# Designs tried in a protein design run: designed miniproteins, single chains, continued (4). Part 9

Each design is a single chain, and the fold is of that chain. pLDDT is the mean over its residues in the fold that is shown.

## One batch from the design tools (miniprotein)

Design m12282
Fold by ESMFold2-Fast:
Structure m12282 (fold): chain A 99 residues (1-99)
Amino acid sequence: MTPEEIERKAEELLELGKEAAEAFKEDFEKGVEKLEELVRLAEEWGREYPELQPVAEMIRQAGKDAIEQMKKDPENGPELVRKGLEAAVGLARQYALSL
């Protein structure tokens, strides 16, 4: 996978993460749907490039953590989810670029 492709995929994941956090402000179910889109995109990326499976695992774990955070604290959760997903995507991008 080229560095340019990694940057583009990281941007797609980051955008979906922002959408998920915003959706959680409106409705828990909508937030979960957007998180499922994010995780699915990451899993498709890892399926296409097996060396990126750790990236898919990182994003899947971040998605699970986001759902648990929203269950624990729905009032403050969306902002924490946004920051957590942004951090996870940043780490995933860094890992992918190091391959």
Scores: mean pLDDT 81

Design m12283
Fold by ESMFold2-Fast:
Structure m12283 (fold): chain A 81 residues (1-81)
Amino acid sequence: MEEEIREEIRKKVEEMRKRLEEIKREAERLLKEGEDEREVVLRETAEELRVIGELIDWMLELVKKGADREFIVKLLKEEMK
């Protein structure tokens, strides 16, 4: 049980990291191509917040299904390092 939740969190954090890296690379590409910095930063921020929000929603569903909130938060902090 604990190891299964840990593995699922690792996968979700890895997916989030990959999506955040892609968002950052796209923002850097748009800035290099001469797009407006303010518009690029707003788009990047909105996409990053969306990705983080999806992870939060997924973790809340685990808590709703009976997972320990403190355990979930601890695992996320460990995997985010």
Scores: mean pLDDT 78

Design m12284
Fold by ESMFold2-Fast:
Structure m12284 (fold): chain A 102 residues (1-102)
Amino acid sequence: DLYEEAKELLREAEKLLEEALKLAMEALRTNDPELLKKAIELLEKAEELIKKAKELKEKIEDEKKKEELEKLILEVEILEGVVRLVIGVAKLVLKKEGIEIE
């Protein structure tokens, strides 16, 4: 079931993004580049899952299921945006402390 598969991918992406946000916030608090690196890796994994969910959505013919997935994708992409913002701030703060993450 493409719909259930896409939903599971989005739920997994959401969990990865929540963990990435927690790690990025802790990195910002502790100036720990290893925590920030882990947050970036989780963000990248979540982005791949979101991409796969979007590809599955395009193959779904049920308009109601497609609309439901579109709302879930939007919610997960908002969280992705927040995580990316916090990671960006953490990179700037660590750079000010003399720690660079490329």
Scores: mean pLDDT 88

Design m12285
Fold by ESMFold2-Fast:
Structure m12285 (fold): chain A 100 residues (1-100)
Amino acid sequence: SPRELAILMTSLGIVMGGIDFTMRQLEKALAAGDRARAQKLIADLEGLIKQAQDIIAELKAMLPHMSPDDQAVVQKLIDRANELIRRAQELIARAREWLA
């Protein structure tokens, strides 16, 4: 439904904001040498990535039932979310190597 689509898109936007914010906090923890905070922020970031992936899966299931214009808007949001997830995963990998 249009309401379910709007809720999922809004939820994905909120989670993406959380990923971006948590990535910035993790980079600050790494710069400060705060190992305990870095470990917590990695766990928080992994949780947010999972939430984003779950919402993306729901949006992808809805795509074949949308108008072409709505498909284009939703696909652009999914593409942006996947790029943010990729950058977050790269930061987690770098942080884990620093913690080793």
Scores: mean pLDDT 93

Design m12286
Fold by ESMFold2-Fast:
Structure m12286 (fold): chain A 79 residues (1-79)
Amino acid sequence: SSSRREELLKRGEELKRRAEALVRRLMADPSASYIELFRGLAVLSGAYLLIERMKRGGISDAQAQEELDTLERDLDALE
């Protein structure tokens, strides 16, 4: 539904903001692990692509929910 899609898009945008903040923090720390930075960039890229797929209608609400849950878990592991 339109309402469900709007909710999922808001979650995606928030995930993107969190991932951007994490990546900026890791990039500012010269002692940070490059593997953690690359994992953060992977979540950020995943969030960006998922938002684009949702906007274009290339993904169902159920699949978008599943991918958001996965990306949120990946980000939580890095925070």
Scores: mean pLDDT 88

Design m12287
Fold by ESMFold2-Fast:
Structure m12287 (fold): chain A 70 residues (1-70)
Amino acid sequence: SKEKKEKIEELEKRIEEIEKRYQALGDELKAKLAAGTLTQEDLDAFRAEVERLQKELRELEKEREDLLKE
């Protein structure tokens, strides 16, 4: 249905946003490491954010796959 298609497109956009954020976090971590400005607090914050994003990504991917299998 059109509603199903729109929901899949919304999920795909949200997945892309999370993937982009994940890449940006990796780039920021590398930049801080290269600059010698990386702190333990930065590492802990990045790890927590990465774990949160990975969890959200898996949930969105599962929802998308479930819709596609209908």
Scores: mean pLDDT 83

Design m12288
Fold by ESMFold2-Fast:
Structure m12288 (fold): chain A 58 residues (1-58)
Amino acid sequence: ALQLQAMAYAVQLQQDKGQLSKVELIAALMDQFQLSVEQSEKVAQQLQQEGKLQLNGP
């Protein structure tokens, strides 16, 4: 549940900003969902592997 919400938030954040760095995403996930750095990294990795997120570029 929380991980799915974090993944949806990450995708929406990239859509809103156009460009999103890995550091910005991790910071946003930690702030919004109180996730650890490790948990935030896993969310980013899953989305990149699924082709749903492009970090450091539009």
Scores: mean pLDDT 77

Design m12289
Fold by ESMFold2-Fast:
Structure m12289 (fold): chain A 95 residues (1-95)
Amino acid sequence: IEEKAEEVAEHGVEKARELAPEMSDEKLEAFREQTFRIAKRELTLVENGLLSIDEAAELLEEKVKAVLLSLGFSEEKAEEVARETAEKFRELAEE
């Protein structure tokens, strides 16, 4: 779970840097930490049979988008980064 959550968070940060290179390292680190916690929680809920992978990915996408918006990302960039982060989550959760 933790290793997969770390990979999800790292992928999210890479996409955030690509789409919003103007964002400070401090904001990107806050994003990485928050995304890691979200991914770990959603992976745990999937493992415990409380959520399907699709349900968990949808919740992760919503929560990650909210984090990005709170950090000053535009709606458009936040949506794209959150979507790509959720796709990585689905890929790793299916393993």
Scores: mean pLDDT 83

Design m12290
Fold by ESMFold2-Fast:
Structure m12290 (fold): chain A 90 residues (1-90)
Amino acid sequence: MSPEEKLEELLEQLREAIKAGDLAAAKEVGEQIIKLIEENKEKISVEFLLKVLMELGVLQIYTAVNKRSELGKVVQEVEDKVMEVLKEKS
């Protein structure tokens, strides 16, 4: 499985955890996403990272609308890592 394919699966898991309101699962999956991005940043395209950032933005809006501040923090930590790697690739 490519790093991009694995990242897509983890994003689905993060989305499910957030919709379920499962903070523990969201934190665990968020940490896995951050680690995967760190370990595979050279193998992940800028275009794919931008797609990830857009999907995280939708999740951030979802957590804000549903007043889930702790879940929003998890999404923000993942967004921060994506932005760090995007800046390195620019």
Scores: mean pLDDT 86

Design m12291
Fold by ESMFold2-Fast:
Structure m12291 (fold): chain A 105 residues (1-105)
Amino acid sequence: SELEELLRWVEENASEAQRFTAIALRAIGAILDPTASIEEIDEAYEEFLKAVEEHLDNETKAKVLQGVADTAEYAAKRFEKSNPEKAKHLRKLAEEARKKAEEYE
């Protein structure tokens, strides 16, 4: 399939893009994972912010930060009843990510 050919090309030729994608997926995965601790989420998000700062232009920074903010707000709504402290922390993370996104717009 075209998707398999694209993934093979990325593995062979796009090491920096691959690393950023892995870091971004780790952050999104931690945010969405019901078993992830607040510490694990913060560690993944911090690594994501560092990668965004080092590798992306300002327009792309704004878009990916907004995407993470939206993901964190979605996760907060999902965890509100099962883990209200985690939901509160995720809403704070979403607010901080949106604020950073606005700085790059």
Scores: mean pLDDT 79

Design m12292
Fold by ESMFold2-Fast:
Structure m12292 (fold): chain A 63 residues (1-63)
Amino acid sequence: SKMQAAKDRILKPMREMIKRYEEEGAEPSHIESLKLMYQMTEAILNNDEKKYAELREQLLARG
């Protein structure tokens, strides 16, 4: 669908960036924060306000 293609255009570069940071030996806590931001972006694209709020709380708790 056009919606799925639009989501993939946003999410695919984020996945590739996270993978590169992991391969380059970035700090595990930084990788985990990036993964939370990825999941938050996915929740926004799915119009899942509850999931976004839960993930944002987790991200803020990490500093």
Scores: mean pLDDT 84

Design m12293
Fold by ESMFold2-Fast:
Structure m12293 (fold): chain A 74 residues (1-74)
Amino acid sequence: EVEEKLKKLERELEEVAKELGVEVEEIKKLAEKYSGSTAEEVRAAAAELDSREKILELVAKVLSGLKKKLEEAA
């Protein structure tokens, strides 16, 4: 179910935040920023990002997909 997937994703965000030494809120902000972008824009940004930001981009992509499924479920 979508709720279960959201919970799992939040856990993964928490782990990534801990590994990077940043707040979960910071990762969520970055995810929101990229969730509204096109795939091409996200790829272009990723090419110029650091390793840490590349991980955050992957998270943003996953969050964007999950948000879309949540809207469809409603």
Scores: mean pLDDT 57

Design m12294
Fold by ESMFold2-Fast:
Structure m12294 (fold): chain A 75 residues (1-75)
Amino acid sequence: TQEVILNMIDNGFQLYEQAKQNPSTLKQVASGLQKLIDYIQELMKKSDYVSDDIKQKVADLQALNAQMQAEIEAM
């Protein structure tokens, strides 16, 4: 359901906010976030309907994960 996907996306953004407060977790959170994104994408493939809002939020989460990975590489 869309609600399950939205809750997973929200959890992803919350994990990022926590990682900002504790940078020692950044690498672990980035890895976990990539796995979460992969799972969300699989759920979206199984759904006949995915709102444009969800597609945009997943894209935003993917961009955030890429930013985190770039930050880790710069460390």
Scores: mean pLDDT 81

Design m12295
Fold by ESMFold2-Fast:
Structure m12295 (fold): chain A 64 residues (1-64)
Amino acid sequence: SSADEELRRQVREAVRQLREVVRTGSPEEKEQALRSLRAMARWLREQGLDDVAEEVERTLRELE
């Protein structure tokens, strides 16, 4: 659906922003960004958006 497509686009944009926070932020900001990514991945799985959830999970593995 167009709503799911818009959500996927918004998630990908949020992931890009959170990746940048992990790279450039303070230790506290980095920890919060990683927590946000974990929460996002879990929520996306609950919504059945497995494709973008896998993208977030891969990003987490790269950043940890």
Scores: mean pLDDT 87

Design m12296
Fold by ESMFold2-Fast:
Order: C-alpha cells, then sequence, then structure tokens
Structure m12296 (fold): chain A 82 residues (1-82)
C-alpha cells in the first residue's frame, strides 16, 4: 500500500457529504481506503485528505478515474507521500 494526498475540486452546488461518500466507495472499490475523513474547505469548494492505494499503477489509475467520474467532482489530484 502507498499513501497519497487527495485533493478534489467540487462543482458549484455539489453536496460535499454525497461526494465524500462516493469518493470513499470509489477508493474502496480500487482496493484502497481513506485514512480519515476528508477535510472540507467550503469557500474554495475543495475536499482534501489522505488515501492508501495498492502498490499497482493500474489500481492507482483506476481509483483516480473513478473519483473523477463521481458526480460533483470538477478536478482530482493524487500526490504520492514520501
Amino acid sequence: MKRYRLGVKLEEGADPEEVEKAIRAAVEASGGRLLGPLKRFEAARVLAGEISLPDDDAAVAAAEAAIRAVPGVAAVSLTPID
């Protein structure tokens, strides 16, 4: 398992609770997990936190694609933690 910083930009009017729930499901479906609740920055429309994913580039790509496909998600960043 590798650790990543997750950043998600929300679309205007998106429900942060529903988006976080869908992100959690997408990460878990890719064999990963959220390492805690996502921090919400409502004024910036950002969710941020840490996730753990398998040591597999295909699983990481699948997780990123699944998160990007979540309704209400405008942009996603995954940054490896050293």
Scores: mean pLDDT 82

Design m12297
Fold by ESMFold2-Fast:
Structure m12297 (fold): chain A 75 residues (1-75)
Amino acid sequence: MIDQINEQAMQLIGEISEASKSSKKKAIEGLNKAVEKAKAFADQVKATGTPQEGAAAEALYRSLEALVESVKKKL
């Protein structure tokens, strides 16, 4: 599970980076989808994983949400 959290983080960071290279409208849509994926992943880990894995997935979601807000402000 921890390895899956790290893999998900790397994938979502990549999606955020690629989304930011698009037109402003598509970038915002891609960034919003990345945040939705992070939240869905955190919710799934909290339902099926250990408390420690759930906490790690929540931390990932919060970090990616903050990153997306920062990227959106630059668009």
Scores: mean pLDDT 77

Design m12298
Fold by ESMFold2-Fast:
Structure m12298 (fold): chain A 65 residues (1-65)
Amino acid sequence: MSEIDRAVLELAAAVLRALGVAEFEERDGEFIITLLSEDEKEREEAKKILEKAGKEAGFKVRIVE
C-alpha cells in the first residue's frame, strides 16, 4: 500500500513538473513542492491534487507558492 501510494504521489508530481506547473524535491522524508504557474486557479487545482495524493500516501507534503 505505502509503495503504491508513493508511486502515485511521485507520478502526480512528475506530471505536474512535465506540464511546467510545479517543481518538487524530497528532504528528510518531506516532499517540498514549488508551484510555478502564474494562474491562481491552476495553482489551486495542483495544490488540491498534491495534498490529496500526499495524504493518501502518508507523506508530509509542503507546498510553496
Scores: mean pLDDT 70

Design m12299
Fold by ESMFold2-Fast:
Structure m12299 (fold): chain A 95 residues (1-95)
Amino acid sequence: MEPSQEELERAKRLLEELRERVLARLLAEAPSPEEAERIRRLVEKIEEAERQLEEYAKNKDEEKGRELQEKIRKELAEENKELLRLLAEEYERLL
């Protein structure tokens, strides 16, 4: 049920690679500098959220950590949705 440390690390690496690939491609082909900057900021927010989740996993403060983790999960999920929307637009261009 709970993935091993190695499986989590592998999944994180794959996600990070995908994120870098999307960022590089969208920045290279972005129609406007403002949109490219927005995408970069979105990726940075996702990275910060992931870092905070890792910090929580290292700390075993049940009450405070649970509240923080839930907040971060909401932000990460919303940021992922925006990134996926941008990726879908790029994918439409590649059809």
Scores: mean pLDDT 57

Design m12300
Fold by ESMFold2-Fast:
Structure m12300 (fold): chain A 65 residues (1-65)
Amino acid sequence: MIDELEVDLAMARIATGVAVSTIKTHGPEAVEEERKFLEKIISKLPEEVQEEARKLFEEAIEKAL
């Protein structure tokens, strides 16, 4: 059970890394598109993980800019 949650969280981290790479390449315009993409993934995760995933994403994206 815990491992299943960890796998989903790991996917969110990987997706975040890809989004950061895209934003670094295309700039601020890509932020909205990547946020939508990641929100779609996060919305499928349990509520407990969603907050952590969103915080991780926002922090990483802001650092990428």
Scores: mean pLDDT 74

Design m12301
Fold by ESMFold2-Fast:
Structure m12301 (fold): chain A 81 residues (1-81)
Amino acid sequence: SAELEKAVATMEELLEEARKEKDRRKRTTILFLVAHEAKEISKYDKELGLKLLEEAKELAEEMNDEVAVDYIERVIKEVEE
């Protein structure tokens, strides 16, 4: 659907913004927005949503952002349940 394609595009744009963001607090906020968009995508395509959440988690881990990792892990569990 057009809505799903737009949500995926928004999520990918936010993920790239997170990679470029040097301010830790702003970066964590962007990662929270990425997780939120991935959760919305999971309502239409659970497998795609989970894949995007895992991608966001991997980026958060690479950046040593434990707050973002914990939040994303909780969202993953909510989507899986």
Scores: mean pLDDT 84

Design m12302
Fold by ESMFold2-Fast:
Structure m12302 (fold): chain A 67 residues (1-67)
Amino acid sequence: SNSEIARVQEEMERVQQRIDALSAQIASALAQKAPRSEIRDLIFQEASATIEFMLLLLKRKELERAS
């Protein structure tokens, strides 16, 4: 339904904002020469959020095909 597609789109927007924030944190950490372990942890968090976004995109495409 259009309502369900809208909810998935809103969730995708929230996850994208989280990815953008993590990308900014990684850039800041690199500029400040933060410990490699801290940068690595941020990269893993961004990768996890990216996977979440891709799964939401798949769900949205499935809902669009069912409509």
Scores: mean pLDDT 90

Design m12303
Fold by ESMFold2-Fast:
Structure m12303 (fold): chain A 91 residues (1-91)
Amino acid sequence: DVELTLTQSGTTVTAVAKAPDEYERLAVVLRGADQGVLASALKIGEKEVTVTVTLPPGTTATYHARAYVSKKLSEPLRLAKELTGTVTTPP
């Protein structure tokens, strides 16, 4: 199973994806309401990928976090998990 978690600490939003050993590639993409990429990372041979975004204080922002995997380097990345929601940063 691929896990995707999103945590907020103050103005910082962190997305973490974890994948079992069968996957050679693991990627996380964090997008805003306009579907623009805020942060992304791809790792090869790693079981965990973390991305972080700092948002302005006192803002409410919509996010779309997606975790992608492939079992082989030659295979396309496939969507494994998606989290969508809203974060509100402190003033």
Scores: mean pLDDT 81

Design m12304
Fold by ESMFold2-Fast:
Structure m12304 (fold): chain A 115 residues (1-115)
Amino acid sequence: LKSNVNSLLSSFKKNLEEGNYDIAISTLKTLNDSLVNLFKSDKKFAINCVFDILDSLEKNYPKLSKKDFETIANELIILSEKLPSKLVENNIYNALLFLAPKAGCKKLGALALEK
């Protein structure tokens, strides 16, 4: 399980850095399901993986189109709803509140303020 999550996380980060956004987004969707399952057995590892996803987004957001950023942000919002962790929820929404306006997604930033 951890090896699968590590593999998916590495794939997400690499594809996001290389500009393969369709693959990165598809990988993130799969990674979200795996993180929900991993959180049940290893909460610390799952939370650290979420932080790695957010770090990767912060490093690469200037290269993302508004549409690709919105798609990734929506997947992170879905993850925050599925993971019973206030720490994860707060970090995702704080990151989106800060990055979404910079990525041209002012409406998404406003939605983050509702949490």
Scores: mean pLDDT 78

Design m12305
Fold by ESMFold2-Fast:
Structure m12305 (fold): chain A 90 residues (1-90)
Amino acid sequence: MEEFERLLREAAELVRQAGNEYLKADEAIKSGDFEKAKEHYRKAAELYTQAAELFRRAAEIDPEHRDVLQQTADDLRKAAEEFKKKAEEL
């Protein structure tokens, strides 16, 4: 199904981008640039939140993989909340 495949591709790309933002946040912390680290953690959180919504929508379309896709969405939402807390604690 075109829509299902599109949602998975978009979600995977958002996860990849969020991972890159997390790495940039870690690099900024190591250099002592806490404001830049906050920005990157917030971007990572936003991207994970967007990816979680796409996985949730994919779960509605594909009943065969619903449980796995729903769990992935839940895990990404938890990761987003953790990154928001990291940004607030810096």
Scores: mean pLDDT 87

Design m12306
Fold by ESMFold2-Fast:
Structure m12306 (fold): chain A 82 residues (1-82)
Amino acid sequence: MEELLERVEKAAREALELARQGAANPDRFDELAAQAKALLGEATYEVETEGQKNYSGDEVREVTRRFAEAAREVSALIAAAK
């Protein structure tokens, strides 16, 4: 569980940083926002595939909850950028 949680949290942190960089740099916004969304998509896929095979339902639920909070923050930051 820890390895999946650490990977998902790392992806969420990297996605958030890319979204912040995009918001601060209009010329690179589309590129960085796309990279942030791709990282969130990869992390979602890992939770859905690895979580189902190797972890209990309670562990998957906890990872999913934490990731959903991070993904919401990234999405809000991307939406707020102009």
Scores: mean pLDDT 70

Design m12307
Fold by ESMFold2-Fast:
Structure m12307 (fold): chain A 98 residues (1-98)
Amino acid sequence: MDLESLSPEEAAKKAIELLRKKAKETGDGEMGLTADFGELGYKAGSDPYSIAKLGYLLVEGGESEEISKYLAEVAKTSTVEAVGGAIAGVGAIIEREL
């Protein structure tokens, strides 16, 4: 995948699709789970470039240090932008209905 020729959003979507395709071809459950987390992170407002870069590194067999770096960026941007707020929001709704 050529990340430099795609928009960050297009690159993120393509990386998720490639992870799902490779998981199906290889039977790799961890790669399938990574695609699910990538999709959830994208919907939760994680940085799409970081998602795309992480997905590209996993598909191409990139270095573990780079994989760890971009995993941390996906988690960090999700937490700052949406995940904490979404978790709190869901918790508040559950508390109000139960």
Scores: mean pLDDT 61

Design m12308
Fold by ESMFold2-Fast:
Structure m12308 (fold): chain A 108 residues (1-108)
Amino acid sequence: GRAALIAALEDAIAKTQAILADLAKRDTVSAQEAIAYLQDVRALLMAALKHAEDLSVILRLIGMILRLIGVEFDLSRLTDGKEAKALTTQALQETLAELQEILEQLRA
């Protein structure tokens, strides 16, 4: 239902913000650490997806999950910890913005 979806999106937003704050304090991350952060956020998106009933919200959450999988694949080919941090930060900032937009639409 809507209330459970809102709670799951709020949890995903809070935890994504915490990961971004942690990344901001670091000079570099390993590809393995970066992939682990994206996997954590994908798990939060999958949890939200269980409560989504509107097809538009379902498709947006699936699209976000698929984009993060693509970024994980790109990260698996990186050896530079600064590039891994930059790519992970960008992916999570884009994910955060889309989560906030979905949440605002559900609250309107």
Scores: mean pLDDT 91

Design m12309
Fold by ESMFold2-Fast:
Structure m12309 (fold): chain A 68 residues (1-68)
Amino acid sequence: MLSPEQLKARLDEVLTVIREQIDDEEFLKEIEKLGREGIELAEQGDLERAQEVLDEIVKKFREHILKQ
């Protein structure tokens, strides 16, 4: 399991990649909301739920790319 700092770093990396590759405003709003939730969970020490949010962001990104 990643530390809170590592989870926040991974969330930031993934959000940066998505922002660079995707111009869909509605999708970006959804991803930004999930990213904030993941960071908040990591800061609270809920690393399991923070990891689940990170996994959900990655899954949504892959599904979005495949549908376009």
Scores: mean pLDDT 80

Design m12310
Fold by ESMFold2-Fast:
Structure m12310 (fold): chain A 84 residues (1-84)
Amino acid sequence: DDAELAALKERARALWETEFRRLLETYGPLVPEELRPELEELVARVEEALAALLASKSLAEFEEKRAAFLQAAQELGRFLVEHS
């Protein structure tokens, strides 16, 4: 169902924009300079996983890619909490 897939994609985008991106904007500047390459890598992983998720053409493909997106987002969140 195209409407269901579109709704799931919008929810994933909203999660990044409202929860993870705001967390990054708030706590990212507090991360020490020497750890910024690791922060940039974690952000890139989330952005790549989200792009792959948003490019999915079926619910099955979306579910496969959703796990990777959530894992990358969780790793970024943990990093920000531990290093800010």
Scores: mean pLDDT 82

Design m12311
Fold by ESMFold2-Fast:
Structure m12311 (fold): chain A 75 residues (1-75)
Amino acid sequence: SLAEEAKEAVREVVELQAEIRRRGATPELLARLEEAARRAAELLAELRRQGREEEVAEVLEFGREAAARARAELA
C-alpha cells in the first residue's frame, strides 16, 4: 500500500542519514537521500489527499523521531 511505501521510504531516509553521520556526506549518499526523501514526501502528500490521516500521522511520527536523532547528533 501507499502507506507501507511511505514508511519504507522514511526508513531509507533514516538509514541514509545515519550513514552520512558516520562517514560524512558523499555525492552518492546525498543523491540517494534526496531520492528517498522526495519519494517519502510524495507518498505522504498522496495519503493526505486520500484522507488517510492515521497513516500519515504514523509515518510523520517515524520521520520526526529520525529527524530528532539526526539533529541531536549534529547539534
Scores: mean pLDDT 79

Design m12312
Fold by ESMFold2-Fast:
Structure m12312 (fold): chain A 64 residues (1-64)
Amino acid sequence: VDLEALAAYLGRHFGISKKDALYAIELVRNSKLSDEELADILAKELGVSRGKALDMVRVARTLL
């Protein structure tokens, strides 16, 4: 998977920067945390809703 293309897609779809999208992708790839724990971290770190963060985690995990 082209991580840069995935970050650009997530950034456009969720209304976040490409840098923040790449951070989310790296957390999903490198973390052993559950989707719910990752969503909580991303909601807090990126200032998005928990539901949006959970959708981001699921999309990233599916495309990785």
Scores: mean pLDDT 81

Design m12313
Fold by ESMFold2-Fast:
Structure m12313 (fold): chain A 83 residues (1-83)
Amino acid sequence: MMEELNVLDQTSRQMAALLRQHGLEDEIGDLLTKIINALMNNDVDTAIKIIQDFGDKFGNEDLKQQLISLVEQTYEKLKELEK
């Protein structure tokens, strides 16, 4: 439980920093809420879809790929904690 929250907190901070670097600070709250909710429900496919739609909306392929990588790494860490 606490370790899972630490992983999600770390991911949230990394995503927020990445969004700020791309001038998308106003989008942080909505995007992180949707992604974290999907990950908490063990729905990585929904989290990836949210990022794909977000990246397409803002036309930033590099940001999209970096966010997808962070979500995939986070999901793997959460699965290891469930073992």
Scores: mean pLDDT 80

Design m12314
Fold by ESMFold2-Fast:
Structure m12314 (fold): chain A 76 residues (1-76)
Amino acid sequence: MEMVTLAQMPPEIAEALGLEPDTLLALNENGEPVGILPGGTEEDLGREIPLSDVTPLSPEEKALVTRLLAGLRTPP
């Protein structure tokens, strides 16, 4: 069964996708965005759930989110 890890949605990504700030990002084991979870809480951060429990991202949305996340992963 495919599992994903829930992560904090950066405000810039939520705005770009037209999502509410309470939406969480679902990442695969490589840290790639694969879906979203609306109405998530801080307690869900780092939690592993089945991919079927999240709304999948389109290929275009995945490309946009990956680009924005790369900008946020800059070293200090």
Scores: mean pLDDT 76

Design m12315
Fold by ESMFold2-Fast:
Structure m12315 (fold): chain A 57 residues (1-57)
Amino acid sequence: GPPAQDYSKASREELLARGRYLMETTGLSPAVAAGLLQKVGNASREMAEWVERELRA
């Protein structure tokens, strides 16, 4: 698979696209997808919370 990406400096659009991709390809919930972006992708807590809300909408 592709190498792990550092999302600490990613745009909102990049984080949301990655979250949607994780949900669509792996069947993860919005909370789990956002949590992976934060814990593995180094996204900020605030950005991960925003992504989770958008994925739930």
Scores: mean pLDDT 76

Design m12316
Fold by ESMFold2-Fast:
Structure m12316 (fold): chain A 80 residues (1-80)
Amino acid sequence: MMPNLQPQHLSPEDLVRLAEALKESAKTGSLEPLRELQRERPQLTNVIQEILDTIEEHGLDSETLRSMARLLLQRAGEEP
């Protein structure tokens, strides 16, 4: 339980993959895309866990998931 998580310090590629998983979850109404990404990319485990906690707090809402995905894509694309 070390408070050294820096979810904002992800590579643009990681942000894009995470945003794609969030968009797919919004379309299907399932968290499976996020869980699959967590298994494929262990480096994203902590950030995906925080996102799942956020979904639990606000509920599985397509608008919330799409907004999160849009923010991640903007951060990946706006950084250049």
Scores: mean pLDDT 71

